# Designs tried in a protein design run: designed miniproteins, single chains, continued (4). Part 108

Each design is a single chain, and the fold is of that chain. pLDDT is the mean over its residues in the fold that is shown.

## One batch from the design tools (miniprotein)

Design m15988
Fold by ESMFold2-Fast:
Structure m15988 (fold): chain A 78 residues (1-78)
Amino acid sequence: MEFEERVVKTLVEKLGLSPEEAREVADYVLGRKTGKSDAAKKAQEKLRELGYEIKGEIDGTVDVSFRLAVARLVEESL
């Protein structure tokens, strides 16, 4: 399975995102999109609920801590 498909599947199954929200978050994680995203904000909230470290405000900004948390979630779900 391609890495992007694993990200999308993991975000849907583990964070409860819709497939559309998960695709948008994957675009930000892979650097295809920049700025703030409501889908990324929802993912930040869910990652914090699972005990992953999200630095700064939960405002939908995709930073290094968010990308690392998503990568770890995907690796733990393989």
Scores: mean pLDDT 79

Design m15989
Fold by ESMFold2-Fast:
Structure m15989 (fold): chain A 84 residues (1-84)
Amino acid sequence: MEEKVREMAELTLELTRAAAAGDVERAEELAERLGELAREAGVPESDTEAVRELAVEAARSGDPRLVAAAGIAAVGLVVEAELS
């Protein structure tokens, strides 16, 4: 349990860094991996899809507010997975 939460937290940091760097492919890959782990814990597909879309938009736009929002939403998935 704790190891999985740590992996998801590390993915959240990497996703935020990829989005901040404008690396769209990396941000999408990391969001997909985070979403897979969250869905295994019982998080709805709609929530994981929303975070993936936000991460991709953040990376494409370079808007620091969208990057921050993507990071916060990714942390939200980790919290939701822990509560599931």
Scores: mean pLDDT 84

Design m15990
Fold by ESMFold2-Fast:
Structure m15990 (fold): chain A 92 residues (1-92)
Amino acid sequence: HMPSIGEITLAIIEMVRGFARWAVRQGRVDDAVGALRLMKRIVEKNKDKLSKEEYKEVLEVARQAAEDIYRQTGSEEAKRIAEELKKEIDKL
């Protein structure tokens, strides 16, 4: 079975979330926020290639990652990314 674009996108987002968690544990807050920016870009670039259900799944994972980084670091950029992702979910 060849993975779908949605399956591949979700796997990539999960790997980037793992990197963000590692970066926070290392005190590398800028790298963790950089990972959130990358997740948002990946989601936006693949929006037209995903089903609505796949897009919602990817948005939820990215939103949770951004909320987690905000709670752990207090990064206002992480908070903004989480809020923007939530607005996209609410439009579905």
Scores: mean pLDDT 86

Design m15991
Fold by ESMFold2-Fast:
Structure m15991 (fold): chain A 68 residues (1-68)
Amino acid sequence: ALTEEEMIEGVRELYARASEEDQQLLKDVLLELSKNPEELRAFVAEIARLVREGRYDEAIALVKERAK
């Protein structure tokens, strides 16, 4: 399992690599998921896992899927 620090770092790395449009989508998704801490944690963990594996396009696709 990823540590909380590793999850935060993964999300920060994805944000830094993302376009301005994708950065805004990531913020919007995180804000919406903040209403359910368990779902937010699961989402952040999956994003961090994909980023750790170098799968940035898949991480962004997951953000876009969750953004509706």
Scores: mean pLDDT 84

Design m15992
Fold by ESMFold2-Fast:
Structure m15992 (fold): chain A 112 residues (1-112)
Amino acid sequence: GAEEGARRAEEAARRAREAAEEGGEEGARRAAEAAEEAGRAAAEAAIEAAESGGDPEVARRAAEAAAEAATAAEEAARRAGGEAGRRAGLEGAMAAGAGAVAGAAGAAAAES
C-alpha cells in the first residue's frame, strides 16, 4: 500500500544521506542506489493513491522523501572525486526527482 511505499522511501532517503556523508566513489554509488529506491517507492505510492483513493498525505510523504534522496545523491556526486561516482550520483538524483514528481501528482489526484 501507499504507507509501505512512503516508509520505504523515507528509509531509502536516510541511507542516501548517510552515503553522501561518507563521500568518495563508494559513497556516491550507495547514495545513487538509495535514491533510485526512494524514487521507485514514491512512484509506487503515487499509483496506489491514484488507484485506490488512498491517503494523499502518505503520497506526499513519499514524494518529500524522494526529493530529500535526490538532494543527497547530488551532494554525493559533488563529493565523489571521480567521474563514475559523479555520474552515478546524478543519475540517482534524477530517478529520485522523477519519483518525487510522481508522488506529488498522485497526492493531488487522490485529493481530487
Scores: mean pLDDT 82

Design m15993
Fold by ESMFold2-Fast:
Structure m15993 (fold): chain A 79 residues (1-79)
Amino acid sequence: EFEEKLLKGEKALREGNYEEAVKYFQDALEIAEKNKDYLGIASAYDHLAVAYEKLGKTDEAEKYRQKAEEYRQKYIDSL
């Protein structure tokens, strides 16, 4: 399910449907959060950052990149 949401979001990004991509990546984020999947959370935030950058929302994109880095670090710290 998580992978399905990412794939649908990535397809929406390629097709220029940036708002649709955001919705799919938000769904992916929610799934990863419920599963305590730090790498999945980081991946979803990276994808949200790309989608928001395509929408011209640079501040939101930067915020999501920072959250992705935070969760990648949490994953490394959990090893």
Scores: mean pLDDT 86

Design m15994
Fold by ESMFold2-Fast:
Structure m15994 (fold): chain A 70 residues (1-70)
Amino acid sequence: SSEEKFKEFKEEIEKLTEKLEKGEISAEEFAKKVHELIQKYAPYFTDEQLKEARELLEKAGEVLNEVMEK
């Protein structure tokens, strides 16, 4: 279902963001993996889920910017 795919997407983004914050993954690898997840999961999303996904990605981008400023 789209709900299951959206849950998987959120969990993967959260996992990647945590690894980025802990310094376990580079900014380049983070961006690459996020792009791959978007390509894999976005086709399954409803309009509401696409909006929420964009908001999640904006938040992840803020974390990436904070890491890059250090």
Scores: mean pLDDT 81

Design m15995
Fold by ESMFold2-Fast:
Structure m15995 (fold): chain A 55 residues (1-55)
Amino acid sequence: MPPSPEVAALRARYDAAARAFIRAAGVDPNSEEARQLLAEARRLEEELVRAEAAE
């Protein structure tokens, strides 16, 4: 189904978090920074899945 404005916004935030994680993991994939960014991306992914299911 076509994404709602809410889903589009969440996808953009997830995309930004994923890019931040990739940059940090490129420096040191085992760093605290990379782990924190991965956790943030996972939370946004869960919210995105929930929002998509609600639409």
Scores: mean pLDDT 79

Design m15997
Fold by ESMFold2-Fast:
Structure m15997 (fold): chain A 61 residues (1-61)
Amino acid sequence: DEIKEIQRKLMELGFLSSSHEIDGVLDEHTKLAIKGFQRLAGLEEDGVPDQATIEALKTLP
Protein backbone atom coordinates (compact mmCIF):
# COMPACT_ATOMS: atom_id res chain seq x y z
CA ASP A 1 0.00 0.00 0.00
CA GLU A 2 2.84 2.45 0.77
CA ILE A 3 4.36 1.99 -2.70
CA LYS A 4 0.94 2.63 -4.31
CA GLU A 5 0.62 5.91 -2.37
CA ILE A 6 4.13 6.90 -3.44
CA GLN A 7 3.29 6.09 -7.09
CA ARG A 8 0.11 8.21 -6.89
CA LYS A 9 1.97 11.17 -5.39
CA LEU A 10 4.75 10.90 -7.97
CA MET A 11 2.14 10.93 -10.76
CA GLU A 12 0.50 14.03 -9.24
CA LEU A 13 3.92 15.75 -9.15
CA GLY A 14 4.71 14.73 -12.75
CA PHE A 15 7.67 12.45 -11.99
CA LEU A 16 5.80 9.25 -12.92
CA SER A 17 3.83 8.94 -16.17
CA SER A 18 0.01 8.99 -15.83
CA SER A 19 0.00 5.92 -18.12
CA HIS A 20 1.98 3.91 -15.55
CA GLU A 21 0.01 1.49 -13.34
CA ILE A 22 -0.40 2.10 -9.60
CA ASP A 23 0.43 -1.54 -8.85
CA GLY A 24 2.56 -1.25 -5.70
CA VAL A 25 5.60 -2.67 -7.50
CA LEU A 26 8.92 -0.85 -7.12
CA ASP A 27 9.83 -1.22 -10.81
CA GLU A 28 12.48 0.70 -12.80
CA HIS A 29 10.06 3.50 -13.77
CA THR A 30 8.96 3.97 -10.15
CA LYS A 31 12.61 4.03 -8.97
CA LEU A 32 13.47 6.65 -11.60
CA ALA A 33 10.48 8.75 -10.52
CA ILE A 34 11.64 8.51 -6.89
CA LYS A 35 15.14 9.62 -7.94
CA GLY A 36 13.65 12.59 -9.79
CA PHE A 37 11.68 13.60 -6.71
CA GLN A 38 14.72 13.09 -4.45
CA ARG A 39 16.73 15.44 -6.71
CA LEU A 40 14.01 18.10 -6.43
CA ALA A 41 13.80 17.67 -2.63
CA GLY A 42 17.60 17.77 -2.15
CA LEU A 43 17.77 14.17 -0.92
CA GLU A 44 20.13 11.35 -1.91
CA GLU A 45 19.07 10.02 -5.34
CA ASP A 46 19.08 6.29 -4.56
CA GLY A 47 15.55 5.49 -5.79
CA VAL A 48 14.69 3.98 -2.40
CA PRO A 49 11.49 5.18 -0.69
CA ASP A 50 13.19 5.74 2.67
CA GLN A 51 11.68 7.67 5.59
CA ALA A 52 13.11 11.03 4.44
CA THR A 53 11.64 10.57 0.94
CA ILE A 54 8.21 9.57 2.31
CA GLU A 55 8.16 12.53 4.72
CA ALA A 56 9.19 14.95 1.94
CA LEU A 57 6.33 13.64 -0.25
CA LYS A 58 3.86 14.25 2.61
CA THR A 59 4.96 17.91 2.96
CA LEU A 60 3.96 18.78 -0.62
CA PRO A 61 0.40 19.90 -1.46
Scores: mean pLDDT 77

Design m15998
Fold by ESMFold2-Fast:
Structure m15998 (fold): chain A 67 residues (1-67)
Amino acid sequence: GAKEEAEKNVKEAEELAKKRLKENGGEDIEVEGEVLDDKTGKLTGKAFGKTVELTGDAAELAARFSP
């Protein structure tokens, strides 16, 4: 259902964000994806001593980090 799709999109965005941070030599990398509803997700990333948070449409979050 819609919630499963949102969960997949958030997990995909999380995985891609982790990969990009590792490719750029990031250490102590933490990326956490969270589903807020059946369309909306949240990504929290920590790397290079900084924290960044993104909230939006789960599919758009996945697309943002796609090759």
Scores: mean pLDDT 75

Design m15999
Fold by ESMFold2-Fast:
Structure m15999 (fold): chain A 67 residues (1-67)
Amino acid sequence: SSLALAYCGLGDTLQALGRLDEAAEAYRRAIELKPDFAGAYCGLGNVLQALGRLDEAAEAYQRALEI
């Protein structure tokens, strides 16, 4: 949906601004709206890795690969 894409774009923008916790929330919202959204899982993985949440980042990336 266009709303899922908008949340993904918001996540990308917040990540670029260094607002990492808010970026993660935006990506999670995109995933809630579109559970098969590999791009949002990749974005979430990138943000979680930047936050040092490496186990959660690995889970997000693995989920993207399974879609």
Scores: mean pLDDT 89

Design m16000
Fold by ESMFold2-Fast:
Structure m16000 (fold): chain A 108 residues (1-108)
Amino acid sequence: SRISRSVLDEEVDDAMALIEASVQRIADENMARASPAQRRQKLQQQVERYQQLIKENPDSATFWEKLGESLLQLGQYEKAVEYYQKSLEIDPDNEKAKKNLEQAKKKL
């Protein structure tokens, strides 16, 4: 497991030793129990991954849609709308992207 983000550790060396000791085992613990902080970190990693994939393949409507979905789950509605619109510029017949765009707009 990973502690929710607290940046004010007064015993940094002890905290770092505990974090580093668990780093190699975090994957198995994350499968068994996902804290809100761990879920948020995974969503942020998904955003970064799809942003990189889009830079390499900007013509993929699916990658734009997936990026929008991850941002919607993070509560970044304005960015989610923007990326769903990009998906639809590439594939205007994408029913899933149209539906997700409408849902994202309702959150604004």
Scores: mean pLDDT 71

